# Designs tried in a protein design run: designed miniproteins, single chains, continued (4). Part 39

Each design is a single chain, and the fold is of that chain. pLDDT is the mean over its residues in the fold that is shown.

## One batch from the design tools (miniprotein)

Design m13329
Fold by ESMFold2-Fast:
Structure m13329 (fold): chain A 95 residues (1-95)
Amino acid sequence: SIEEEIRKLLDEMEQAIKDNDVEGVEKVAKRLLEILKKMTKEEFDRIRPFVYSRLVKLEKLARETGNPEIVEVVERFKKEFDKIDYEKYGLQYEE
């Protein structure tokens, strides 16, 4: 169900980008980050590849809107996701 919630939220983010809805993208991004931070390393490792794959598409779609605010929100989400990935990776090796 957590994996299904992540997929659903990524679909909602894609739709908000297509709708040029900055506030909608920010709301979905915030919810995704809250879930991702609370996931175990094992749960995160299962969703990590498809989230990165979806981020490539989302970044492209954001640029295609021509709206710099949409681009900024998506880039900020990617940066925060990279931080979460790094922290979960670091915890595995150091504690």
Scores: mean pLDDT 83

Design m13330
Fold by ESMFold2-Fast:
Structure m13330 (fold): chain A 62 residues (1-62)
Amino acid sequence: LSPIELVAMHDLGISKEQLEEIKRRLEENNGVLSDAEIRRLAEEFGLSPAQIRSIIEGLLKS
């Protein structure tokens, strides 16, 4: 696990399974998720779209 993955799990309360789902969707979409997809993930996980974007940005930089 990268430092950003640990931060997401501990600070935002994201499970390992939810983090893997974000990673899977990024892989399927060549590292870019639409605003609509980000909003759906945010609603599904109980997070803000800004929090999902921060996780994605951290994963792509790692």
Scores: mean pLDDT 76

Design m13331
Fold by ESMFold2-Fast:
Structure m13331 (fold): chain A 66 residues (1-66)
Amino acid sequence: MTLKDAEEALKKAKNPPPEAVEHLEKAKEFYRKSAELAAQGDDEGAIKYLKEATEHARKAMELLEK
């Protein structure tokens, strides 16, 4: 599942719960940090933030499907 999938799900939701919005915002932030660290050669940091981004995106999707 990609960050884009979570963004599209949120955009299609008519009444998204605030928690879903917060998780998606955190997923975007962590994904951005992961990309920045990867560009700097910090693969360990990039992987750590990518995992955080994935977990938050997953939580956002779960909340949007309920």
Scores: mean pLDDT 79

Design m13332
Fold by ESMFold2-Fast:
Structure m13332 (fold): chain A 91 residues (1-91)
Amino acid sequence: MAEELLREAEELAEKNLSEEKKKKAREIVEAARAGEISLSTALLQIVKLFVEEKKYELAKELIEKMKKLGLISEEEAEIMINYIKEKENKS
């Protein structure tokens, strides 16, 4: 299930991010698959790439899915979603 979310995040990055950020997303996914970073760390780094590219809905969807899988706490998810909403409103 968490591995499926990582695959989904990689696919969304390939479809929605710039070429530079797609390369970063691939590096993050490879590091997680190699066990160099945790799945939650990888997914949070991909969320940051979506925020940098102003893909705010995709960033929020990933956070909600991470929360549902127990990869982050409800409090952490709420803080991150509120931060993204503030960025979206100022853009």
Scores: mean pLDDT 84

Design m13333
Fold by ESMFold2-Fast:
Structure m13333 (fold): chain A 65 residues (1-65)
Amino acid sequence: MEKVKNIVEILELQKDQLSESLLEALKLIKELLKNPNVTTQEIIEELKKKFSDEDVNQIIEELEK
């Protein structure tokens, strides 16, 4: 969970340079993080349902660092 929160903070700092789809993904991640029981896996699964494979893969690569 700490990695997901760190990525959200990094993406917020780069907000003006993000694509519209990445901004929407960031909003979804923030909404999911309001649930204290949410897992990293559940966040990835929700992203896969709503966003392109390219955008999801970019987020997963950041999570795996």
Scores: mean pLDDT 72

Design m13334
Fold by ESMFold2-Fast:
Structure m13334 (fold): chain A 81 residues (1-81)
Amino acid sequence: SSEELEEAKKIVDEFLAKARELYQQALAINASEADLQQMEAIVLETAERIREAIENKEPVSKIQKIADEGLAKMQAILDAA
């Protein structure tokens, strides 16, 4: 439905905003180039997985889970940096 697509878009927008904040924090603490590249790779992979889930008409809860897992992976890199 259009409502489900709007909710999916909201999840994507929130994911990208939070991912940007984590990346900016990594830059502020002078994280390594390898860590920054890994964070970028996680963003791209997470975005593709969300796109596939939307195309396959997966439930919004699965899209949220994919976004949450991506952010958790980025946070783990930031915490280890």
Scores: mean pLDDT 89

Design m13335
Fold by ESMFold2-Fast:
Structure m13335 (fold): chain A 80 residues (1-80)
Amino acid sequence: GLPEELLEKYEILEEIPPVPLPPVYAGGTPLATYRAIRKDDGEEVLLHEFRAAGSEDARFFLVTDAKTLRFLDAFTAPLP
């Protein structure tokens, strides 16, 4: 499942096919992408999951605007 910290801030709608990110994020294609609503303001966002660089035991999440892929937030969490 998704980390509790993300579930506190975002309502998860669905998992979608991974969305490739622009080169500015240096992330390329994520392992998974989720459509979500930001609970604070109702903005539609995408949560992009990666493995943290140099660690197989950590999950890295990039939060972007769903329409523009503008950077909004980032989270690191341990594996379940």
Scores: mean pLDDT 75

Design m13336
Fold by ESMFold2-Fast:
Structure m13336 (fold): chain A 70 residues (1-70)
Amino acid sequence: MEKERFEQLIKDIEAGAEKFASEDPEAVEQARKLVERLKKNYELRKEMDTNKDYDSVAEKAKKINEEIKK
């Protein structure tokens, strides 16, 4: 479920960038960076899921999400 939500979020961002791309090509680049950061968040969560520390995964994911807002 969470994996599907994350994949949908990436698609939503890509669709949004395509809508803005009609006006500004920079929107495509911004969406690309956002997707890249979201992928890093997902990869970190996947790696931590292999380790038996689910709480630590949530905390690290929060830090990555904070960087996205910068």
Scores: mean pLDDT 66

Design m13337
Fold by ESMFold2-Fast:
Structure m13337 (fold): chain A 63 residues (1-63)
Amino acid sequence: SIEDLLNQIPGLSEELREKLLELYEKHPEWVEEKLRKVLALPSDMRLSMAERLVQEGEEGLPP
């Protein structure tokens, strides 16, 4: 589930979590694909990539 993916990102703030959930509601397939790629990274890189994912989503990068 999306919750299980988000729980694997160390240091994820409540604000960032809420933004990712909002993006998932709008673009579920895109967010799941991107989160799986984030989770393939070392743990210390996951938070930075999650922050970038939110930024890309807010800029209208998802289809």
Scores: mean pLDDT 80

Design m13338
Fold by ESMFold2-Fast:
Structure m13338 (fold): chain A 75 residues (1-75)
Amino acid sequence: ERKERILERVKAYIDAWDAGDEQAKRRIALEAIAELTPEEIKLFSNLMAKIQYLRKQGKTKEEILEEVEKILEES
């Protein structure tokens, strides 16, 4: 349940990023902070940093989502 909620936020954020929608990225991040618990917010923030790193490495959305799902399963 918690992992699925975080994963949906991550997917929406990557979609906004790929669309170049800076307003949607900001909105999704703010909604996550408002909706998630402090523990989930910390995990979400760590995932956002990892996603930015993977994007700089040229990873696709699909590759990034696979890595995010692995992290969520391990946490």
Scores: mean pLDDT 77

Design m13339
Fold by ESMFold2-Fast:
Structure m13339 (fold): chain A 99 residues (1-99)
Amino acid sequence: SREEKLKEILEEIEELAKKLSERLNVPEKDAKKSIFEASLLPEEELEKQLEELLEKGLITEEEAEKLKEINKKMQELTKDLSDEELRELRKKVHAYIEA
């Protein structure tokens, strides 16, 4: 079930990354990494970063809400992980994105 939830979150990250990559003309892998890193941020820090991106016109309100949803799902998935387990998860996802 945890692997299935992670797969669902990664699919949502890929969809959002593709949309941002196409509109902002940035590499898709860079967009995926940025969204994944943002998904692991404390909610307060994410909200601050999204506010700055919205003010600059780099993200839409719809995309900001989607990233907040992804963040909540990721926080639920990782809430019981140790620091070591979280580091291993990050390594695996980064390897997947770089492939």
Scores: mean pLDDT 84

Design m13340
Fold by ESMFold2-Fast:
Structure m13340 (fold): chain A 76 residues (1-76)
Amino acid sequence: SVEELVKEFEARQKILKEALEIVKKRYPDLAKKYSNKSVYDISAALARAGRTDPKYQEIQVEFVKTVMELAEKYKG
């Protein structure tokens, strides 16, 4: 149903936002650089920057790992 899709979308958005806040606390320079960007824009920017910069590759891996850990936590 549409109601189930909306709830699933909201749950995913919450996980992404929480993961980003955790990563921003670990990488203050990142928080400063992307202060006015949405979670989706920041996620895309990190993936793109990670292709050429090892520092951003590490940050992207940490972000993905944090998303996966939060997703498992909310399943239980």
Scores: mean pLDDT 77

Design m13341
Fold by ESMFold2-Fast:
Structure m13341 (fold): chain A 77 residues (1-77)
Amino acid sequence: ELSPREQAERWIALLEALLARLENDTSPIAKEIRRLAREGLALLRRALATGDPAVLAEAQRILGEIDKKLEEYLKKR
């Protein structure tokens, strides 16, 4: 239903919220999730600016890594 642009904008908003929620968590896994979220944000913004499907595909791979790390993080909480 969402266009690629709308999907990317939605993911940007979600990653910004994730960074805010993990801001004060100094655990190694939270630091890694924040690093990946910042990388994903840069790629999603690049994909919106250029429309490059290769950049979007790379952003989607990073989102998958974040999802996996977030599941691990939640299991330890």
Scores: mean pLDDT 82

Design m13342
Fold by ESMFold2-Fast:
Structure m13342 (fold): chain A 60 residues (1-60)
Amino acid sequence: SALDRRIAQLEADLATSREALAALEEEIAAGNKDIALEVARDLLRAEIAWIEAKIAELKA
């Protein structure tokens, strides 16, 4: 169904965003002190939270 496809796409986007966040957090932990990386981390965290909430809403 269109709903199942939408959920699958969101789950794929969630996996990609989680991988990006993990890589970014590893870079920050390694001592790369850049405000742009901190901003990117905060944006990825917000995006992940939104995707998780949307998946939960669609599965309800």
Scores: mean pLDDT 88

Design m13343
Fold by ESMFold2-Fast:
Structure m13343 (fold): chain A 73 residues (1-73)
Amino acid sequence: ERARLEALRERLARELGVPASLWSDEQVAVIAETADALFEIGIELSRRLAEERGDQALLDAIDEIEAAYRAQR
């Protein structure tokens, strides 16, 4: 958890050019929680779309992406 938030803070500092020391733990946690919620919604909607299309390759890809994401938690 903390290691993940620290990695996210470093990434935000690099990508946005804002020093890591200016990000509070609370701000980084809110961004992480928002990203997690959006990811879960995106996975659910993508899975429904793939099922409607009968696209097994897309379903397999979604499962791999979800497993990889959960392994990073």
Scores: mean pLDDT 74

Design m13344
Fold by ESMFold2-Fast:
Structure m13344 (fold): chain A 79 residues (1-79)
Amino acid sequence: STDSAINSNNQSSTYASNGNSKQASKYSQQSSDILDDTGTTSNQKNASQLSNQSSIYASNGNNKQAENLSNQSINYLNS
């Protein structure tokens, strides 16, 4: 559901802001997976792509970009 994807991105953003790259990557990937399975709108598809990119940046230790991308994903889901 969209709420589950938003909650996963919020957790990802929080972990990224704390420098916990492993958990940030895990939660942004969970958001992307939820949106890939259930998302049909352009906003949900854009949010999925941003969550996937957040996971990649977090896995590379770029927590600032991971946080920014997870927050952008949330903004699309709230549109």
Scores: mean pLDDT 85

Design m13345
Fold by ESMFold2-Fast:
Structure m13345 (fold): chain A 87 residues (1-87)
Amino acid sequence: VPVVSVQRTSPFLLPGNTTLNITVVAPPSVKDLVVELEVAPVDDPSKVTVIRAPPGVRDASGNLVSSFTYVTGSVDHLARLVLTVTR
């Protein structure tokens, strides 16, 4: 039976005009990895946008690697990373 776990980071500040590079590496025992970034403007925290990373790719060691880039506009945002891991 697959075991699914959801991990969330604490919220963190993404200043305006910031490029965020995200790389998540999961061990070979992980069957699936979904990486999502939840962002909301600091002045309007009800406007949450969810950005989903492309599917992970296996590296030479069998690790599942997911990477993507997010660029903020001119407004500061509050962000959270959400990881859904299937074993």
Scores: mean pLDDT 82

Design m13346
Fold by ESMFold2-Fast:
Structure m13346 (fold): chain A 61 residues (1-61)
Amino acid sequence: GPEVTKLVARGVGLILRAIGLSFERGLREGKPPLPPEESTDPEVQELYKEGKELLDEADAL
């Protein structure tokens, strides 16, 4: 239903932002880009966690 679509859209958006921040900050520091689940950056970790929680909520509906 429409509620599932909203949760998926928000969850995916947060995960994509986490990926982008991980790559951008990794490159700035001369490190290889890391997937967000392997990032030590607290902001990347929070975005990925929040996005995943929204996707898990959508799966429960």
Scores: mean pLDDT 80

Design m13347
Fold by ESMFold2-Fast:
Structure m13347 (fold): chain A 88 residues (1-88)
Amino acid sequence: IPSMDEFRQRINQTTTIQQMIDVFRDYIRIYSSSQPTDQMSSRGIQGMRIIRDTMQQRNWPQDDIDQLIDQMIQIMQDIISERQQQQS
């Protein structure tokens, strides 16, 4: 299971919004398959904070940051819903 430091390192190597989304999706799916939903949600929130902070440090437009955060929230909701349907 990737650590938060491994996630942060992988995010630091991204150059586009799409790459950040792909890294986040991969990370959350790994947690979804191996951890309880509450642990996955906690790690998702931490991942979103790391991405937001990285984008702010790169001086990316606020609209791009807001769009990415919204997409990450949607990814989390979709994965949680998928997991609940599979376990129910």
Scores: mean pLDDT 78

Design m13348
Fold by ESMFold2-Fast:
Structure m13348 (fold): chain A 64 residues (1-64)
Amino acid sequence: MTLTGTILRRLSGNHYIVRTADGREYSVLILGPDGKAKVQPAGSSDFYDGVVELKGDKATITLL
């Protein structure tokens, strides 16, 4: 599954909050230079493995 959204905040050097077009927010923790990441939907205890590509204020999240 691929999600596209806007970067709302940078919490640390590799930790971002992304909002998708449906208004949902995702906590994104980038683990490596290849964009591998842990993705957590706001209000959920679930973590998903994914790959994140950042371009300006936009993020593309591919869930594995």
Scores: mean pLDDT 82

Design m13349
Fold by ESMFold2-Fast:
Structure m13349 (fold): chain A 79 residues (1-79)
Amino acid sequence: LSIEEKLSLRRLAEQLVDHLELPDSYLYPILELLERLGVTSIAELARKSVAQIVAAARDIPGLGAALARRILAAARELA
């Protein structure tokens, strides 16, 4: 990922952490999820399926299927 893409992902991860009222410790797990999904915007994230989100979250420490689904719902609410 370019520096611009990394900064966009970080901003998106920060927005999701804030919206979901999660501790800042979730910033890096969510950032890794976004990198695996290849998304850089709320609109792109909102277009992903539940299966795609859950699959991407599978091996990320601190994330489970339930939280992955909540992240998708938050993206769809913000889009």
Scores: mean pLDDT 82

Design m13350
Fold by ESMFold2-Fast:
Structure m13350 (fold): chain A 87 residues (1-87)
Amino acid sequence: MIREIVELAEEAAKLAKEAEENPEEAEKLEKEVLELHEKAVELLVEMGLSREAAERAAQGLVEEAYKKGKLSEEEAREIIEEAERAV
């Protein structure tokens, strides 16, 4: 499941970058980013996180993927654990 969440976060980050570079496609790409983000949140909730922790974790995962271009499974686990502790 962690790998699936990482893949969703990396794809969401990639599309978010494409939206910034292509303003004419931004609305379509932003909708796709939101759909990928929601899928990640639902998987995190299935893993046992509260929705608040899952939303925080999904946001953190997408932000780190955006900054670095790629997430490791270890880094993803640390972000998820930090989100659980924050709520």
Scores: mean pLDDT 82

Design m13351
Fold by ESMFold2-Fast:
Structure m13351 (fold): chain A 61 residues (1-61)
Amino acid sequence: SLSPELERLWRLIEEGRFDEVVRYLQEKYGLTPEEAERWARGMYELAKRIKEARQKVLEKQ
């Protein structure tokens, strides 16, 4: 949320572009494919939980 690059990464996650997220993490942070996949999976799970929480709040308003 603090940088345009992180915002683009979260957009890719929301769009389900898993392979592009994995590639981005490898290029920007020097992660191995296995490390990048674990991080990408964690980010996807977090994004899903945030979306679910946001939807529940909107339903009550």
Scores: mean pLDDT 76

Design m13352
Fold by ESMFold2-Fast:
Structure m13352 (fold): chain A 69 residues (1-69)
Amino acid sequence: DELSQAVRDFLLSLGYSQDVADAVAQAVKGKSLDEVYGAVKDALLSQGYPPMVADMTGRVVYDHLKQNL
């Protein structure tokens, strides 16, 4: 899934670990671009990240993919 690979690679570029980036990438598999923000946010919350960090990261990931898709 091209979308899940793009999410993984971008999270790695933001300094997230491979395990976290892969878990988030799995969460976005089969989803549309418009679902990415929510899926990234929920996945990061599940990994123990604070709500503010999960929300900001989800938005940044969505904006990046929207611009580069």
Scores: mean pLDDT 84

Design m13353
Fold by ESMFold2-Fast:
Order: sequence, then C-alpha cells, then structure tokens
Structure m13353 (fold): chain A 133 residues (1-133)
Amino acid sequence: DPELQEVSRELQQLINENIYISDKLKEIAKKNKLKSLSEVLDLLSEEEQESFILLQIALFAAQTALSLGRLEAARLALEAMRYAKEGNLEKAIELLRRAGLSEETIEQLKEDIRNGNIDIPRFHRLIERDLEA
C-alpha cells in the first residue's frame, strides 16, 4: 500500500529524530541550553506539557497502527497529533480513544514520557495490546 508506506516513512523519520519537539519547545531548549527532555518539560505549563506528551503518544500510536495494518486507527492517531499540537487536549484524547487506546495506556504513556522514560519497544507493546483487543 503506497499510502501506508509513505506515512510509515514520515513517522519513522520523526521517531528517528529521537522525539518530535514542537517549535516552542525547541526555542525554549535553545534559549536555556537544556540537554534533557525532562528539563525542557519543567519549563512548560501543565497544559503545554500535556500537549507535547499527547503529540508523542499520537505519533507512537500512528506508527504502531500502521505496522498492524490498522489504517483507520492510524488516521485517527494522526488527527489526534494535529489537535494536540493546537492545544486541544480533549479532542486529542477523544481521537486516541477512538483509535483504540485505553485510558490506562494513555495515562501510563503520559507518566513514562513526563519522567523521561522513553522505551519505544514498550510503548509499541502497550499500544499494540490495545489495538488488538
């Protein structure tokens, strides 16, 4: 599927750049010469932190859904990414839930990302478990 292959390449590129960081977070990191994700997050409001974290969750969800051939789930996760980037947290969470992620998985991923515990294989396992439920 050419569409699946193209979107998969774009998502893999974003993940291969370690973690997609919003332009605002990149600006904050440069200004403060910060070296860790945790230190960057500590400079943000709670709403801005959740927006960034949901953006990361949506990217992992889209990649996992694509790897499983779940095109509708992948599209919903990519839409959630857009709303997370815009700060519409409620809509982002709604779309992630519609994509097939449980509240428990979303909260676990939020905690792991806030703490800087970026275990990509574990994130994929948690998301895959929900999408195959």
Scores: mean pLDDT 73

Design m13354
Fold by ESMFold2-Fast:
Formats: C-alpha cells, structure tokens, sequence
Structure m13354 (fold): chain A 75 residues (1-75)
C-alpha cells in the first residue's frame, strides 16, 4: 500500500538520522550507543517488513514514533 511505502521511507530516513548521530564526534559515548541501537532496530524492522512481509502499518508507526523520541533525546 502507499501508506506502507511511505512509512518504510520514513523509517529509512530515521535510520539515516540515527546513524549520523551515532557517528557525531561531539556526542557522548552514551548518546552514540543509543543512536546506534536505534539505527539497528530500524534496519531490522525495514528488513522484516520488506523481505518477510512482517509488521503491520500500526507496528511500523509505533516503531517510527519511538525512534523519533530517541533521536530527539540524543540530539
């Protein structure tokens, strides 16, 4: 669906943001670790949805919301 495709693109963008934070030389080790784990979780969710047809639109939306909160907290 178009909604699913839009959410997956959003997860990919959030993953890029999390990876940028994980590699930020001004960030603390704790901030980098949280960002790295968030990026890994997003990568897994994208693969589960695309390759295995798992995760609903609702589940992907919840994952996106949680990732945004972490990114905001460590930015």
Amino acid sequence: SEEMEQLLRELEELRREALALANDPSATPEQKERARLTAAGLDSAIKLAREYGKLSVEELREIAERARRVIEEVS
Scores: mean pLDDT 87

Design m13355
Fold by ESMFold2-Fast:
Structure m13355 (fold): chain A 96 residues (1-96)
Amino acid sequence: MEAEELFEKGLKYFKEGKYEKAKELFKKALEILEKEKGKAHPETLKTKLMLALVYEKMGEGKEAEKLYKEAEELAEKYGKLDELLKIREEINKLLE
């Protein structure tokens, strides 16, 4: 299954409140994207932020905070801070 297909299925389950299923799908998508496109790629960062939101919804605030910090650190290191802000805006639109 392609990372994009896993992301779309994860998003569907997230919108349905099925956070355990969303978590597994976003984790799998993230692993594929990190290997194929690298850790700082926009699609990888977007998937990491979605996974962080899933952890927040599940009450796992420490895990969510770690993922947010990793995304910010990667964006700073690779000059992707503007892209990270754009990704956050895209996620807000996806969740409406």
Scores: mean pLDDT 86

Design m13356
Fold by ESMFold2-Fast:
Structure m13356 (fold): chain A 81 residues (1-81)
Amino acid sequence: SPVEELLRETIRRLEEAREANDREAAIAILEQTAKELDALGDHGLARILRWLAKEMRESTLPAAEAIAGAIEAVEALLQSL
């Protein structure tokens, strides 16, 4: 599935952002994935990814911990496909 491939790639990119301790990169990855999900017609998942990007931007947790939470959320979405 193109959606499954996109979510797997998103997890890999978020892991790289976590290793780099880069919150801005993680937010950009989530926002870009939401746009690509919209292009694939999955508006429901796109909305969830935008919500995760918003939560990441507003989070007071250290970047690596906030990104780890986003990875867990995307993994849960992938397992629900």
Scores: mean pLDDT 92

Design m13357
Fold by ESMFold2-Fast:
Structure m13357 (fold): chain A 69 residues (1-69)
Amino acid sequence: AKLEAVNKAKEELVNASEDQWDAVVKSVIEKYHLTGEEAGKVIAELFEQGKLTQTQVVELGKKLKALEA
């Protein structure tokens, strides 16, 4: 189900280093068939949980928008 895909995407993002963000963002969109909105919600939820910094959220958001362009 979609919820399981979102949870797996969260695990991939939390475990990624900064150097891997481009590959991880692309991987979670392609592998789990997430929309940009769903990926954005995953990033926002991780930020609310304190697992991502504000800088990391901004960088991942830029990578996500670049991938959709």
Scores: mean pLDDT 73

Design m13358
Fold by ESMFold2-Fast:
Structure m13358 (fold): chain A 57 residues (1-57)
Amino acid sequence: GLDPRILRLQEFLKTGGNELFGVNADGILGTEEIKALQRFLGLNVDGIAGQATQEAI
């Protein structure tokens, strides 16, 4: 079966890799996308879109 997280990853890949800044397949940013964004920006990787993460975008 298709995991929701795999489905979101597939949508990201299907679009040729949307910007990790705001992959928003269903209007909601997943924890994995937030973690990837935090890692890319060199922020603390906690999966929470806190003020520091939002300011870095």
Scores: mean pLDDT 54

Design m13359
Fold by ESMFold2-Fast:
Structure m13359 (fold): chain A 102 residues (1-102)
Amino acid sequence: MRAEEVARELKRIYEAKKAGKPWDELVREFARAVAALSGDPRLVDELLATYEWLRKNADDPFARERLEALERMIDVFAEAGELYLKGATPEEVVRALEEAMA
């Protein structure tokens, strides 16, 4: 993982959320950030496939709980991205995200 790549993807989530982008676009940016954090680009397609399944099954309480958890995680990632926009270093941004997820 490169901290600069992660911070850049987190900033993109914040900017997309602030611009009022549709939920599907926010999930796509989130998937890119997770892939950058893990160092595994395959996670983008895997996360998008998981989201599509959850969306199609939103009447299931289990799927709804996971969609709500995804929304909360996107908010956490967006807050970390805002730190980067405000001048935090990439390393500080990644650390803030890791601490928020612990």
Scores: mean pLDDT 83

Design m13360
Fold by ESMFold2-Fast:
Structure m13360 (fold): chain A 79 residues (1-79)
Amino acid sequence: GPGFEELEKETEEVQKKIEYYVLVEKDIEKAEKVVEEFEKKLKELKEKYGSKILGLDKYLEELLEKVKKALEEAKKKAE
């Protein structure tokens, strides 16, 4: 399958990476690029498996929302 366990771990690592880039490195552009790369990966998984796995679209949308919220919260803390 699309590696759900690996994808969940990657989502957590992406969230930590976003927080590090925004709060420690103070590089918002770098954090935004991480979000864009993750969104592209999720889109590729949706295109490959979306029609074959019931509920995958919603699951991937929830992962992307978690990552986008992490960026928004990190930006608020950096203000």
Scores: mean pLDDT 83

Design m13361
Fold by ESMFold2-Fast:
Structure m13361 (fold): chain A 78 residues (1-78)
Amino acid sequence: SVEKLATLVSNSAINSKDEFEAESALLAASVLRVTTIKSGDEEGLKILSKQLKEASKNSKNKDLSAYLEDLSKELEET
């Protein structure tokens, strides 16, 4: 489910120990975005946007935080 995947991405972002884990979270976030938009799941888009916004606030990696914030904004516009 989108909720479970969004939770996993959020937890991965918050608990990233190194650049590789942070980059893996970025890839997961991008896949969730593409899949959710392509499915036309409006409810999933709102859930994903909210979870990505929370992950961006709690991420210790600045690049991941910025990327998650941008993804959240893009999903809100869709």
Scores: mean pLDDT 68

Design m13362
Fold by ESMFold2-Fast:
Structure m13362 (fold): chain A 86 residues (1-86)
Amino acid sequence: SEILELLERALEALEKGIAEFLRWQGEVAGRSRPEEEIEEIANDPKAQKVAEHLKEVLKRAIEALKAGADLEELEKLIEEAAEKFK
């Protein structure tokens, strides 16, 4: 599915680093962040912790989709991940 491919690409970019993920995100969204902003985010220790958590969320979402989970189950996984940052 297109969603599965998108999530796999997101994880691959994030595994390369926060800066690469943000560049990839800007490409997909059709709007790029300034390189200065990307460098600031990539060097933020808080952003690094968020990125590690996001990798785990993406891995779980990819496995869930491969196991036949629907969009509603994926949405719940993302919501549960967001709760950890409240």
Scores: mean pLDDT 76

Design m13363
Fold by ESMFold2-Fast:
Structure m13363 (fold): chain A 92 residues (1-92)
Amino acid sequence: KLEEARSYIEKAREALEKGDLKTAIDYVEKALRLLSEIIGPEELEKELGNVITDLAVARQLVLNNTNFGLAERALKRVIDAVEKILEKLEKE
């Protein structure tokens, strides 16, 4: 299950590198949904609440077809934060 979340976040990073922000957002949302199932929604909000706002901003910018650089930067912060949490969970 942690391996599945890692696979999704890896695919999100690959999509981000290709400039496919919509695909990257989709994979990040799949990883977060799976992570919520692993650690619970309360712990997810505690660990990632601030970057969930970044995800919402990135999604809105992509939907409006504007400020792609800002969307990429916000999405990178979300991906980095999720990777950090996955790494901590794998060490427990």
Scores: mean pLDDT 80

Design m13364
Fold by ESMFold2-Fast:
Structure m13364 (fold): chain A 84 residues (1-84)
Amino acid sequence: MKELEEIIKKVSEMLKRLQDELARATAENRAAEKAPFDEQVDLGVRALVDAVVNTVLKRHQSPEVEAEAEAFRKRALADIDAAR
């Protein structure tokens, strides 16, 4: 159980850091430049977000990890939408 607990903790911390980084990047992008995303790039980034979330959920079936992964997905998609 110790190894699983450490993995869950590290994954949750990583997802929280990614959420904070995306929020910061969105704020900086809005201040410096509001360039629209190319549609194919937008689709690629959305696919990467889904792949990351699905990979985490498949490997770590935990309600806490699921909540963090879902929050990350929502923030990432909001960031993409804000950059269009």
Scores: mean pLDDT 66

